# Designed miniproteins, single chains, continued (2), part 87

Each design is a single chain, and the fold is of that chain. pLDDT is the mean over its residues in the fold that is shown.

## One batch from the design tools (miniprotein)

Design m7013
Fold by ESMFold2-Fast:
Structure m7013 (fold): chain A 78 residues (1-78)
Amino acid sequence: GMMELAEKLARAIYEKDEETVKELLVKLGVPEEKAEEAARKLISTNGGGAVAAGILVDYGVPEEVAKAVGEELDRLKK
């Protein structure tokens, strides 16, 4: 479901796997061209989960999903 995609996305961001981040963003409804740009921003940004969630919302990911990605990313960084 959407929450399983959020967990996979957080891990891909943590591991800096740009290709997997792009694929998961497309599955979350981000257009392919925008998903490539968003993936680069997510991988290049050294911010915590709140910054990642903000980027996701900017690219059209639902707030609930973006928040879940940010919370999981912060958990992985502990």
Scores: mean pLDDT 84

Design m7014
Fold by ESMFold2-Fast:
Structure m7014 (fold): chain A 85 residues (1-85)
Amino acid sequence: NQQISLALQFSDLAIDAAQQAYDEGKLSEEQYNQFIQRALSIRDLALRNADPEVIKKRGQDLLEEMKPYLSPETVEKLQSLIEQI
């Protein structure tokens, strides 16, 4: 299922991006933990075959909160993945 694959790719990239931003001192521990938890929640929803609309909305909301802490290139990649769901 391409939609599940896209959601998993989004989650994995979001986790990697949050880890990088935290390592660079851009995120507090609380922000880092929140972003990781939300990315893992999106992954869990995808693996349970949840409504793609719900997955897409959760991904969009997470990306909006993460945007200030990410490179423009990473934002573009995350946006591209979520738009295909």
Scores: mean pLDDT 89

Design m7015
Fold by ESMFold2-Fast:
Structure m7015 (fold): chain A 90 residues (1-90)
Amino acid sequence: SEIDKEIDELADKYLEMAEKHLTPEQLAKVKEAIDKIRSLIRENRDKPLEEIKQALDEFRAEAAETLDVDTFAVVSGIIDGIYRILEKHH
């Protein structure tokens, strides 16, 4: 879908910038988080925008508890970009 394509392009940009500052292990965690975010969006695709945003906020809160600060900053930035993409398409 167009949304999936824009999320892919956003994720690629963040990964390209992050490769300069994150370790390979931290980059693997970002990629894992992106996969989980994509699954979450697919599972909630037919729900109202506010419910999708709530699910993403819950994921962000869990990520803040489990990821280091540098890895979390990248994941959080990706989530903020996804909010913008979702708002554009709703």
Scores: mean pLDDT 85

Design m7016
Fold by ESMFold2-Fast:
Structure m7016 (fold): chain A 84 residues (1-84)
Amino acid sequence: MKEKAEEKAELLVEMARGAGEGLARMYYSSAKLYDPEKAEELGEEMRKKMEEIAEEKSREIRERIEREYKEKLEKERREREELE
C-alpha cells in the first residue's frame, strides 16, 4: 500500500513541476511585453522563484499523500478491530 502512495506522490510531484515551469514561462512572456531589456533578468528570477515554489509544493504534496494513506490504514485497522 505504501508503494502505491509513493507512485501517486511521484506523479503529482512531476505534474507540479510541469505547472511551475508553465507559470514561469507565462511571467517571462508578460515581462517581455512591458520591459524587453529586463525580460531576461525578470524571466530568470521568476523561473528560479517558481522552481523553489514547485519544489516546496512537491514536498507538501508528497507529505499530504503519505499522511492521507496512513490515516486510511489507521481507519481500516480501527474498523476491523471494532468488528472483531
Scores: mean pLDDT 66

Design m7017
Fold by ESMFold2-Fast:
Structure m7017 (fold): chain A 99 residues (1-99)
Amino acid sequence: SAAEGGEEAARLASEADVEAHERGEVKGSIAGGGAATGSAMGSTTARNGASGEEVARLAELSAKGAKKLGEAGGPKAKEGGELAAREAEKGARIAREEA
């Protein structure tokens, strides 16, 4: 379902942010926060009756945002942003499949 996909996307983005911080490479990473925010919006949208495709699109936009934020923050932030983006993309796939 769209709601389950949105929740999974938010969870994956949150886990990616935690993992990036635990690696000590992107502590306080803006890139990780961007991915988490986008996925949380996706979850909220799904709870308000959005389709799984809409949730997936939001998660994909979150992934792109995380990569760009990481690039702006330097090499360590870039790695964290890429990790967060990868997990957000997995969330988008799950949301689309559950639609």
Scores: mean pLDDT 57

Design m7018
Fold by ESMFold2-Fast:
Structure m7018 (fold): chain A 75 residues (1-75)
Amino acid sequence: MPEQERVLADEDMKPMEVEDKEAGEENTELLRETNQTTWEGGDGLGAAERGREYAREHGSEELTQMFENLLDGVS
């Protein structure tokens, strides 16, 4: 029954308020993971461009700047 799945969602909603407070901290860690995955992906240029768009969508201007610098250097 979908009710069981809803219970899982309800539990996820509880930490939602806590996540709201740690929104900034989560971004910092996500930034590191995203940066590492993009470089380790093997496709520097393509991955870097995707990372830049991802950072822009998430509202991380600093991340966008980093990717731009990487793209400029990887010419």
Scores: mean pLDDT 55

Design m7019
Fold by ESMFold2-Fast:
Parts: sequence; structure tokens; C-alpha cells
Structure m7019 (fold): chain A 67 residues (1-67)
Amino acid sequence: SMLQQQRQFLEELGRLVAEAQRAVETDESRLRELLAQVEERLAYAEQNFSDSVVITAQSAVARLQRM
């Protein structure tokens, strides 16, 4: 269902953010890869999900960009 897809998406997004937080002090290349993945997730959310999911993905991108 769409709700299960949204839940899985948000869980995966959260996992990417957590991995980026670990990478910020040890692996700049990995942090850049994770930012690209989160930006791809934002693009997917903009095409497939509600505004609340898009806002959550935008917040994740902004958080990684500040790292």
C-alpha cells in the first residue's frame, strides 16, 4: 500500500541521515555519497508522496548540507 511505501521510505531516509552523522567525522567522500542519495530520495518523494513526506526529505537534505 502507499502508506507502507511511505513508512519504508521514511525509515530508509532516517537510516541515511544516521549514517551521514557517523560519516561526518571520518569519511568526507561517504558523506557526499549519502547527500546525493538523500537528494535522489527528495526527488522521488516530490513525484510520489504527500507534502509532509517531501518536507521531511527537504529537512534531511538541509541537515546533511550543514554537515
Scores: mean pLDDT 84

Design m7020
Fold by ESMFold2-Fast:
Structure m7020 (fold): chain A 102 residues (1-102)
Amino acid sequence: PADDAEALEAAQNAFAAGQIAFDAGKYEEAAEHFRRAAELYASLDPADVRLAQALLNLAKAYFALGKREEAVRAAEEAVRAARAGGDEELAAEAEALAEEAR
């Protein structure tokens, strides 16, 4: 059982772990961490820009693994989340990744 503050800390920790794994070339581990971060951010506020950031990084990890269909789906979710959060630059980055992964 976690309150919103505990869930936010868990989401931030998962996102940071994902970035560390991605930088180390551990893309499967990065994808697991970014997926958990996205689930936690979505549970707190589906319009949070951090959800879009987690989904975009998840898409990048899937793309690095050659999981093109999963990368496209995660990138399209990142576009929707970024627009809901009002971040057009992040939405454009996610759209570009979705096109590249096709």
Scores: mean pLDDT 87

Design m7021
Fold by ESMFold2-Fast:
Order: sequence, then C-alpha cells, then structure tokens
Structure m7021 (fold): chain A 84 residues (1-84)
Amino acid sequence: MSELEVYLKGVEEFVEALKKRYPELSELLDEILELYKKLSLEQMKAVEERLREYGAELGERTDLSERERLEEAARKALELLKEA
C-alpha cells in the first residue's frame, strides 16, 4: 500500500474505535472522515498537528467530560478540514 493508504487506514480504524465507544458522534465522525479522505498526505499531517495542539489545550478543560472533549475536538477538525 502507498504511505497515504496506510496512514488513511490508521485514521479509519481510529474513527471506527471512537464510533463504537461514542455512537452518538458517528454522524460527525463520518463527515470528518469523508473530508479527510479528500486531502493530500501533507494536508492530513498538517491538520493532525493542529488538532494535537488543540487536543492538548482541550485536555486542560477539567469541566468537560471525555465525550464533550471529543465532540469539541471533532468540531475543530471539521473547521480545519474546510480550510485545507
């Protein structure tokens, strides 16, 4: 498989794991994955880096549940993907 295919498969497997744990977020996660599939490998890595930074900031939010943090991260991912 190409590097892009291997990377994308990893993302798809991660999304499926999240959908099993939080099925209420499935629609949002599916929308993110479909937009993600349209990006180049370089664009995917850039989005992941920005999400990692946001995830660290979001992790400081002790007032949010794990599900609420994931929903906020997912909404940020959607915003970043629209800019890629």
Scores: mean pLDDT 74

Design m7022
Fold by ESMFold2-Fast:
Structure m7022 (fold): chain A 97 residues (1-97)
Amino acid sequence: SRKELIELIKEVIEYLENRDYASVEKLAPKIEKLLEGLSEEEQLELFREAIIEYISEKTGVSKEEVKKVLEEVIKEDPTGPLSEIIEKVIEKLKKKK
């Protein structure tokens, strides 16, 4: 289920922000199983949607504005760890107010 995958990815993001790597490792096999059979493009879309929803809910900023800032951050640092990408998006959103 697309919604189940998004919710699981959001849960992983929360654990990563809290540096709870043990909980991330516990969920990783379930996420990998659910991603099985999806194209790389579909997987990327799901991860982006989950990140956008997570940050939008946490910051109260619209999904459209979060998406725009996320695209800017990914262009600047496409190889950065997920936790750093999320922190950079939140920081840029605070600067724009």
Scores: mean pLDDT 76

Design m7023
Fold by ESMFold2-Fast:
Structure m7023 (fold): chain A 80 residues (1-80)
Amino acid sequence: TAEAQERAREAVERAKEASKSTVEKQREAAEELLKVGDELVQKALESSPEDQKVYLEAAGEVLRAGSEAALQALQDEKAA
């Protein structure tokens, strides 16, 4: 639902703010995104078929952002 999409957006926005901080905070933000993504997937599996699509799409966005954030943190760590 709209709440799931808003939660996904907030998580991604929080991770972008963490990108301005230390590698450690970037890694923590990536872990949080992956956790939110997992929660949305679990919610999708327990939801009606109509709501399942919305939760899975939101989970896909968050998991993609989390993976990208984790890769960025790894690159920044190697550059330091």
Scores: mean pLDDT 76

Design m7024
Fold by ESMFold2-Fast:
Structure m7024 (fold): chain A 90 residues (1-90)
Amino acid sequence: MEELIKEIEEIKAQVEAAYAAAVEAFRNNDLAGIEASIARMEALIAKLKELVKRAKDNPEALELAKKALFEAEIKLGMARIMLGLLKLYS
């Protein structure tokens, strides 16, 4: 249980770091940087989906994994919007 929660928190932190990198790349007009951050977030979301499956019998871990997945998907959507804007206005 504790180990699964730790994995969820570690992936959540990596998503936050990838999103922060996307925001900085957007500020710097760095198209490749945003694309790299999106690819990283997509890989991390795949890991969070697996953690949701692994947490199915543990309500506390399941709630944490689902919340982390939801927040990660929102951040990915925002990064994709930033990429679209940069392509239009670069």
Scores: mean pLDDT 87

Design m7025
Fold by ESMFold2-Fast:
Parts: C-alpha cells; structure tokens; sequence
Structure m7025 (fold): chain A 88 residues (1-88)
C-alpha cells in the first residue's frame, strides 16, 4: 500500500540519519549518505502530512550533523531541501 511504502522510506531515512550520526564517518561518507537520502526525503515530502513532517525532521537532523562537522556544502544543500518542503 502507499502507507507501507511511506513507512519503508521513513525507516530508510532514519537509518541514514543514524549512519551519519556516527562520528567515525569521513566527510565524503557523510556527503555520499546525504546524496542517497535526499531523493528519499523528497519522495516522503510528497506523501501524507505525517510523511512530509518526518521528511522535514530528517533533513533538519542531517543539516545539524553537517553544521557540527563544518560541511557547509552539505548544509546548503539540505537548506534547499527544507526550503522546498516548506514551499510545497
């Protein structure tokens, strides 16, 4: 069902957030994981209000990780993702 697909995407995004929270990740590993997460977050943001809220929260958490690690390029990309969710 569409809900089952949204639940699966939410779990995938959660796993990716948990992955980048590990401080052993290199900057490039964080970039690669965020690159994989962005299309999942975008797909979630087109779903239900709950899925959109979850997508926004995942993007915020990833942005906070990028900020703490000084990855300004990743932070700017996630700012764009959040802005697009908020404007939709």
Amino acid sequence: SPQDQEDQLSQQARDMVNQILDPSNTPQQVRNTVDQAIPIIRQLSRGTDDSRSQARNFAIWMRQVARRRGLSDVQRRLDGVISRIDSS
Scores: mean pLDDT 87

Design m7026
Fold by ESMFold2-Fast:
Structure m7026 (fold): chain A 75 residues (1-75)
Amino acid sequence: SVDDLIQLGNLYDQQGNYLNAGNYYYQAGQLLRDSDPRRASRLYVQSGRMYELGGNLDNSQRMYRLGGQVRTLIR
């Protein structure tokens, strides 16, 4: 479920495993994209933050872009 993916992201973040945390937040955001775009946008931004902390700038930029795109669709 979405909540399970978010909990996994939180657990990996607490461990300092930012790349895995980013991946789980991204997966949760993808599941919510059509049903809850506001929550999806927040999860993409959180994923971007995690990838940035983990040193994966390419994925970080992609996640921030996805968060912005979803936010634009709900405005």
Scores: mean pLDDT 86

Design m7027
Fold by ESMFold2-Fast:
Structure m7027 (fold): chain A 119 residues (1-119)
Amino acid sequence: TKKLEEGKKLLKEGRKAYKEGKLDKAIELFKKSFETLEPLANAGDPEAQFYAGQSYFNLGIVYDEQGKLDEAIEYLNKSIDYFDKTIDRTPLDSPLAAMAALLRGVTVAVKKNLEKKKK
């Protein structure tokens, strides 16, 4: 789908902006990525749900880098929810389900570390 490929491209551009230290631009691009993928993800497309999960994960990382821990944790929770949707919508032996499970595990570990910073 053209919208799926556009969402993936925006995610890639967001990662480039983040690597260049352009945090506000990275946030804009990751949000545009999610907004582009959201209609497909809500329609039950597991690949769109997977890339929406990655967009939220990257938003969480950028907000953590800005010291915005509450917003970072909120975005990481949304990331976990989308990876769970991907797993629920794909066959158990699917490579997409395996990738979603891996990234979900990483997201949970990052979230636990951020929750410890609030104490």
Scores: mean pLDDT 87

Design m7028
Fold by ESMFold2-Fast:
Structure m7028 (fold): chain A 73 residues (1-73)
Amino acid sequence: MERLAEQIRRLAETIAEIERRAGVPEERAREEGLRGAVAFLLGILEAIARSQKLPEEEVERQRRLIEEAAERV
């Protein structure tokens, strides 16, 4: 869990930094960065699940882990 939260935090900060350089205010860049990181990971999970035909139970478990980790960022 902690490793996933750390990876989400790093991705969110990377996105926020790009937005800050584009002139987005700090607080908004930070919020959008976190939302973007979570959406990106969930999108990849769904793409992998679709292409690899992962069991729905496993997809739901991974989705929950991503969402729970994001709450800890």
Scores: mean pLDDT 82

Design m7029
Fold by ESMFold2-Fast:
Structure m7029 (fold): chain A 99 residues (1-99)
Amino acid sequence: MVSDEEVAEGISEIARAVSLAVASREEDPEAAALMREYGRLKSQLVLAESAGDTARSRALLDEIIATLDRLAALQSADPAKVASLEQQRDRYAQRRASL
């Protein structure tokens, strides 16, 4: 019953666990990049609103909403983070609707 194939499967499972740990860390850089983009877009929105540029403000709000939706998708394993991101997204959607 015990074969060389069963031993190889055990080694493969350990390699898979290590690969999953590395993949989890790789997700953090994408989320961090989206958070930096979100900060940049918020700063640009403040400048556009201060200038009275409605067209630019609408475009920036659309980009902010898309960025928050993508962040929520990446954080789908954490319901509390998703809820926080959805709350922020809804605030920007309301601002977008008032333009």
Scores: mean pLDDT 73

Design m7030
Fold by ESMFold2-Fast:
Structure m7030 (fold): chain A 90 residues (1-90)
Amino acid sequence: WEKAAEELVELLGELARKLGASEEQVEEARRHLAEALRALAAGDLKAAQEHFKKAAEVIAEAAKKTPLEKALALEEEFIKRATEVVKKAA
């Protein structure tokens, strides 16, 4: 699980960078996802939801500046890679 969580955080950071997010936004998205996954592992569903929402908001803001077709392609690539990480951890 810890390795899968780390890989998911890195994949989200790559998605944010490819969407044109600033280095600060990339770090913010990665931090919130890491906190969400940590809270989820501890059974703190409320904290997990709040951090997942914050990470998603950073990605959504970056996506607004990216052409829709490019944003959708990058999100599809992220979903494929994230699914592989989760599948290996299961």
Scores: mean pLDDT 78

Design m7031
Fold by ESMFold2-Fast:
Structure m7031 (fold): chain A 69 residues (1-69)
Amino acid sequence: SDAAAAQAEARAGELGDRARKEYIPKVKELSDPEVARKRFEELGLPVPEDPTSPGAIGRIIQAELERRR
């Protein structure tokens, strides 16, 4: 859990302040594996074995930011 929080903050830092605020709420929202899995399906991304990992959540946020452009 502490490692997940640290990874979430590190990833958010790379994306900037706006992304940090979005990433932290998304970590909590995507704590449900079914919600995380549905997000991967909606984005057309392969579903990882642990869809709630910090890396997986970061991947979802990155894809969502790319779609907003």
Scores: mean pLDDT 68

Design m7032
Fold by ESMFold2-Fast:
Structure m7032 (fold): chain A 70 residues (1-70)
Amino acid sequence: MKGSERSNEAAKELMNYALEKGYSPAKATGLALRVIGAEIQALLEGKSLEEAGEIGVKTAKELKEEIEKE
């Protein structure tokens, strides 16, 4: 549960950051869904809730860094 909460918070922060940088709501939502999708994929691969949450947070950080490079 805490891992999922951290991933959800990271997805929300990424979405807000993308919107602030001029991304459309559709594109910003797509980025947030990629974070959630990474967490779900990790869970389906047998990772713990904590590990899946950390993967979600890492994915959000990597996506934010890509936005900053543009």
Scores: mean pLDDT 79

Design m7033
Fold by ESMFold2-Fast:
Structure m7033 (fold): chain A 68 residues (1-68)
Amino acid sequence: EEAKKVQEKKAQVDRVMERAPTLSPQQLRDVAASLRSLEAQARREGNDDLAAYFAAAVAELERMVASL
């Protein structure tokens, strides 16, 4: 079911964000790049809600890198 998959992906993002403070700057950049790729994929699939969720996570990761 699509809704369950979306919720699962959001939960995975949440777990990554919980671990983000323990990651190196390079690892944060790598994760942000991966999430940008997933955002682009979600947009192509027309899942604007999931795309926005990935975009918000990318922005937070980039903010964390900038604050270092």
Scores: mean pLDDT 81

Design m7034
Fold by ESMFold2-Fast:
Structure m7034 (fold): chain A 87 residues (1-87)
Amino acid sequence: SLEEELKKLLEEGIKRMSEIDDVLAEIAVREFKKALEYLEKGDVEKALEYAEHGVIAMYMLAERHKDEELRKLAEKITEVIKKLKEE
C-alpha cells in the first residue's frame, strides 16, 4: 500500500539523517517520527502533515550538504505524499 511505502521511506530517511550532525536533520527526524506515530494510529491526514514538514527540512539539508541521494529520497517521499493526498 502507499501507506506502507511511505512508512518504509520515512524509516530510511530517519536512518540516513540520524548520521548527520545538523539541526535540520534533527528537525526532519523528529517530524518523520511524528508522521510514523500517526500512521500507526491510522491518522493518515496528520501523518502527511508531519511528513510534509519533515521533507521540507530534508530538502534543505540535502542542499546544504550537496547530498544527491538524500535529495532523491526526499523526492520519493514527496511523490508518495502527493499520491496519498490525491486519494
Scores: mean pLDDT 88

Design m7035
Fold by ESMFold2-Fast:
Structure m7035 (fold): chain A 71 residues (1-71)
Amino acid sequence: SREAFLAFAESLGLDREEVERAFDEVLARVPTSTLDDLPAIREELRARFSGPVADLAVEYLEGLLREREAA
């Protein structure tokens, strides 16, 4: 869940506001993205966010895309 990822990010000392912005960006990408897009999205996020935040947001997106494909 989003809250579980946010709690994990806080446990790592990551900035909550930055993590939430990154998560909102990946949520906006869900309708137009596939699992094959993840490497390109990771590169884009790493250009705008800190590495750990970008990587966590990609993991969150991967989970959302896998749930969509299972439906």
Scores: mean pLDDT 82

Design m7036
Fold by ESMFold2-Fast:
Structure m7036 (fold): chain A 59 residues (1-59)
Amino acid sequence: MRKEAEELIRRGLRLIRTSPPGEAIPEGARLVNRGANELMKTMSEVEVAERVTALVEEL
């Protein structure tokens, strides 16, 4: 579902923002990529990029 994919992206972004450099970044990136791949099943690459950007701005 779209909301679950967006939640994975939010979780990944939060890990990247709240962790010291080098600690949770690989795990955060994995979650963002997983969520983005799920969104790409129903959205174009451009729409996914715009949505990820909006989620970054939300945090």
Scores: mean pLDDT 75

Design m7037
Fold by ESMFold2-Fast:
Structure m7037 (fold): chain A 97 residues (1-97)
Amino acid sequence: TAEAEELVRELDRLSTELGKAVAAGDVARVEELARRIVELVERLIATPGVTAEQLRRAADIARSAARAAREAGADPAVVEELERAAERAEERAEELE
């Protein structure tokens, strides 16, 4: 669906921005972007007509973000939220197959 495609494109943008924030050592920005990624992954999971491929892409983005946030010294609670979002996206992808 158009909404799912838009959410995936925004997740790709946020992933790129998070990488830049990590490189800059901006922990506050990393945490801000990480929370936005969690919100968009949860929205994607709830989106009608989302595909398993889109959900797996979102799970991969969330897992990569969790690793990057952990390396940057972000709040462990934020890292845990990203990991849980990735797990939920993967579970939903399996349900669709």
Scores: mean pLDDT 90

Design m7038
Fold by ESMFold2-Fast:
Structure m7038 (fold): chain A 58 residues (1-58)
Amino acid sequence: SDAEKAVEALRNGDVETAAEYAEKAGIVSRDYLRSLYDTLGGEKTAEVVRRLAARKAA
């Protein structure tokens, strides 16, 4: 899924690709994802993306 691609990109340090897929998944805007990455780092941002994707699926 697009959310899984965003998580994988975050783990690889590819913020730009992560922002693209998170936006396509309808989870967060690109700017918001970049802000999360700058504040929390890749692993914590990946946790947030997973939680938001789960909420959207519910």
Scores: mean pLDDT 82

Design m7039
Fold by ESMFold2-Fast:
Structure m7039 (fold): chain A 86 residues (1-86)
Amino acid sequence: SASEEEIEELAEELKKALRENGLEVPSEEKLREAARILLDNRSGSLTEVKKKLKELGFSDEQIDVMIKLFIEREADEGLELIKEAI
């Protein structure tokens, strides 16, 4: 399960991504719930993640930006681990 620190960090990154794409920035509470869904479903399907985010009232455009950010974040963390192993 995700820690509160991980949830807060991802929530701030989601907030920045939405803002940079000119989309509505929801409440901190909704951003933390979105972050929790993404982190808790790291090994789950994107279909389930999209469904849960829609149930929280996020638009399709917000969901696309948030999922893209999360995938890029996970890929960047993986690339840094690979660099350290080489």
Scores: mean pLDDT 77

Design m7040
Fold by ESMFold2-Fast:
Structure m7040 (fold): chain A 66 residues (1-66)
Amino acid sequence: SGGERAARGAEEAAKLGDGAGAAMGAYENFQLGDTENARRGAEAGIRGAQTRGEREAALKALEMAE
């Protein structure tokens, strides 16, 4: 599904230290109404963040997903 694909993309981005990419994937899941996968992607982005900007993007995504 679209939600699963976006969640996997967010997790892969987080593994590469791309908090912004992880946040975008979480946002896409949120738009699809998949709040569980959106939250999971945002949390992975926070854990994988290497810079302040990456962490801020992931935190913003988490706020949107709750």
Scores: mean pLDDT 64

Design m7041
Fold by ESMFold2-Fast:
Structure m7041 (fold): chain A 64 residues (1-64)
Amino acid sequence: MEEELRAIAERAVSHIEDPEVKQRAVEEGTAAGLSAYKTHPEIAGTVAQMVALAVVVEEEIRRR
């Protein structure tokens, strides 16, 4: 499951050119997805994707 959630997070942020932001997004998305999987496995992939994208948005806001 962790590998699948990591792949989902990586796919969500594949367009990001900044390697540090991309790595953080994948790591945080994967961790959130794994946490969700323990109670609600049906939404684990969605959580991984949404958290990864949220990290990217947060970093973009910080740079403004």
Scores: mean pLDDT 81

Design m7042
Fold by ESMFold2-Fast:
Structure m7042 (fold): chain A 67 residues (1-67)
Amino acid sequence: SAAALLEALRRALGRALGSEGLKLRHDGEVKGAEIAATVSEEAGKAVIAAAQAEADRLLALGEAVAA
């Protein structure tokens, strides 16, 4: 049914958003460490903080969509 398909799509979207958030957090930590070594520690921390904030937003959106 259409209702069952929409429910499955909502769950799939929630999982995809969560997965993207975790990936962004990891990629941000890796890139932040690289920037800390090559540019400045402050710039590296800023990159990590920005990635964490966006990751948290995606994770929260995933939870809201799945609910």
Scores: mean pLDDT 86

Design m7043
Fold by ESMFold2-Fast:
Structure m7043 (fold): chain A 70 residues (1-70)
Amino acid sequence: GEPVESGEIVKDFHTGKEYRIKKMRQVDANVWEGTATYIEDGKEKEVKVYVFLDANGNIVHVSEVSNYLP
């Protein structure tokens, strides 16, 4: 199944930044790609995210893709 359900809020352990998950799909055994919303400078924004899992299926990283080159 998905590591998080659509509509769930996931907190990045490193930054404390919160993301609301909208859509998810599996792209590798321990990597999921999706869309999420977050608050930045008082505005709600939508971004593509990667969710990385450990061997037990726990979320260890949430990475934004808005700043990566194609």
Scores: mean pLDDT 70

Design m7044
Fold by ESMFold2-Fast:
Structure m7044 (fold): chain A 93 residues (1-93)
Amino acid sequence: SSLEKTAEVLAEQIREYLDKGTEEDLLLALLYVMALHAETLVAVRRGDLETAKHIVELMEELKEYALSDPRVPESIKESLEKVVEEMREVLEE
């Protein structure tokens, strides 16, 4: 779907921002994470659970990527963990 492809592009951009690791890049990563969260809510409200699940899986991959990199600040890791938990709860409704 178009939404699924958009989410994949956003996920790739988040990875690039996390890799660059400047204060501005990390802020942009969090803003794009919020966009993915919003897209998950839209997919759930539309009844498109397959797309919603795919976006959550992308967020889980980004979380694991950030957790594996000691250069990523602890506050960013904690923010990603919290967002993934919130997204999973939405799917379990």
Scores: mean pLDDT 84

Design m7045
Fold by ESMFold2-Fast:
Structure m7045 (fold): chain A 70 residues (1-70)
Amino acid sequence: SPEYRAEVRELVLDFAEEMGKRLRERIAQKEKETGRPLSFEEWVRIFGEVAAELQREFDERVAEIRKRHA
């Protein structure tokens, strides 16, 4: 369906923007909590956590869109 593809494309763009925002916010929060700059290893771990969280949310939203266009 053209409508299905259009909604998923918009979702991809929204999630690209959300990735940068959520990563920056989570790092800033952790630096505030620890009272120090985070290490490279802590940055990579947080990136992986945010990426996995967003992938799950993306897959759920795609499944919902698919149901609406079935």
Scores: mean pLDDT 88

Design m7046
Fold by ESMFold2-Fast:
Structure m7046 (fold): chain A 67 residues (1-67)
Amino acid sequence: GEEERERLRKEAAAAEAMGAAIAAGLTPISAEVLELTEDEAIVKVETDEGVFTFKIDLKKKSIELIE
């Protein structure tokens, strides 16, 4: 249903942001989706070196560190 689709989209956004953290040499501990639209996700990732916020452009398939 609708709730399952939203959950899967949040899980995908969190996984993508955690993957970006790993690619940057960080160890992700947790991820929290702060905003999720059809076009964009904002994900907060807690790592061994602190907390980082990623903006994911879902149309352009790009990830940007914003905090």
Scores: mean pLDDT 80

Design m7047
Fold by ESMFold2-Fast:
Structure m7047 (fold): chain A 61 residues (1-61)
Amino acid sequence: SKEIIKEVQKAAGLPETGEIKESDLGKPYPEGKAVFDFDGDGKIDQADIDGMIRALEERDK
């Protein structure tokens, strides 16, 4: 949902717009947020976003 996307954006240090834009991908993780870097490349990608969405949806069950 839009609320889940905003929560993901907050966790990744992105603007809370409610939608992930292509320009949001490839940005470096802020200090302390690298725990969401699931592929270990130091950059925000769609796989990291998808992983965060799943974790938040499981929390909200």
Scores: mean pLDDT 70

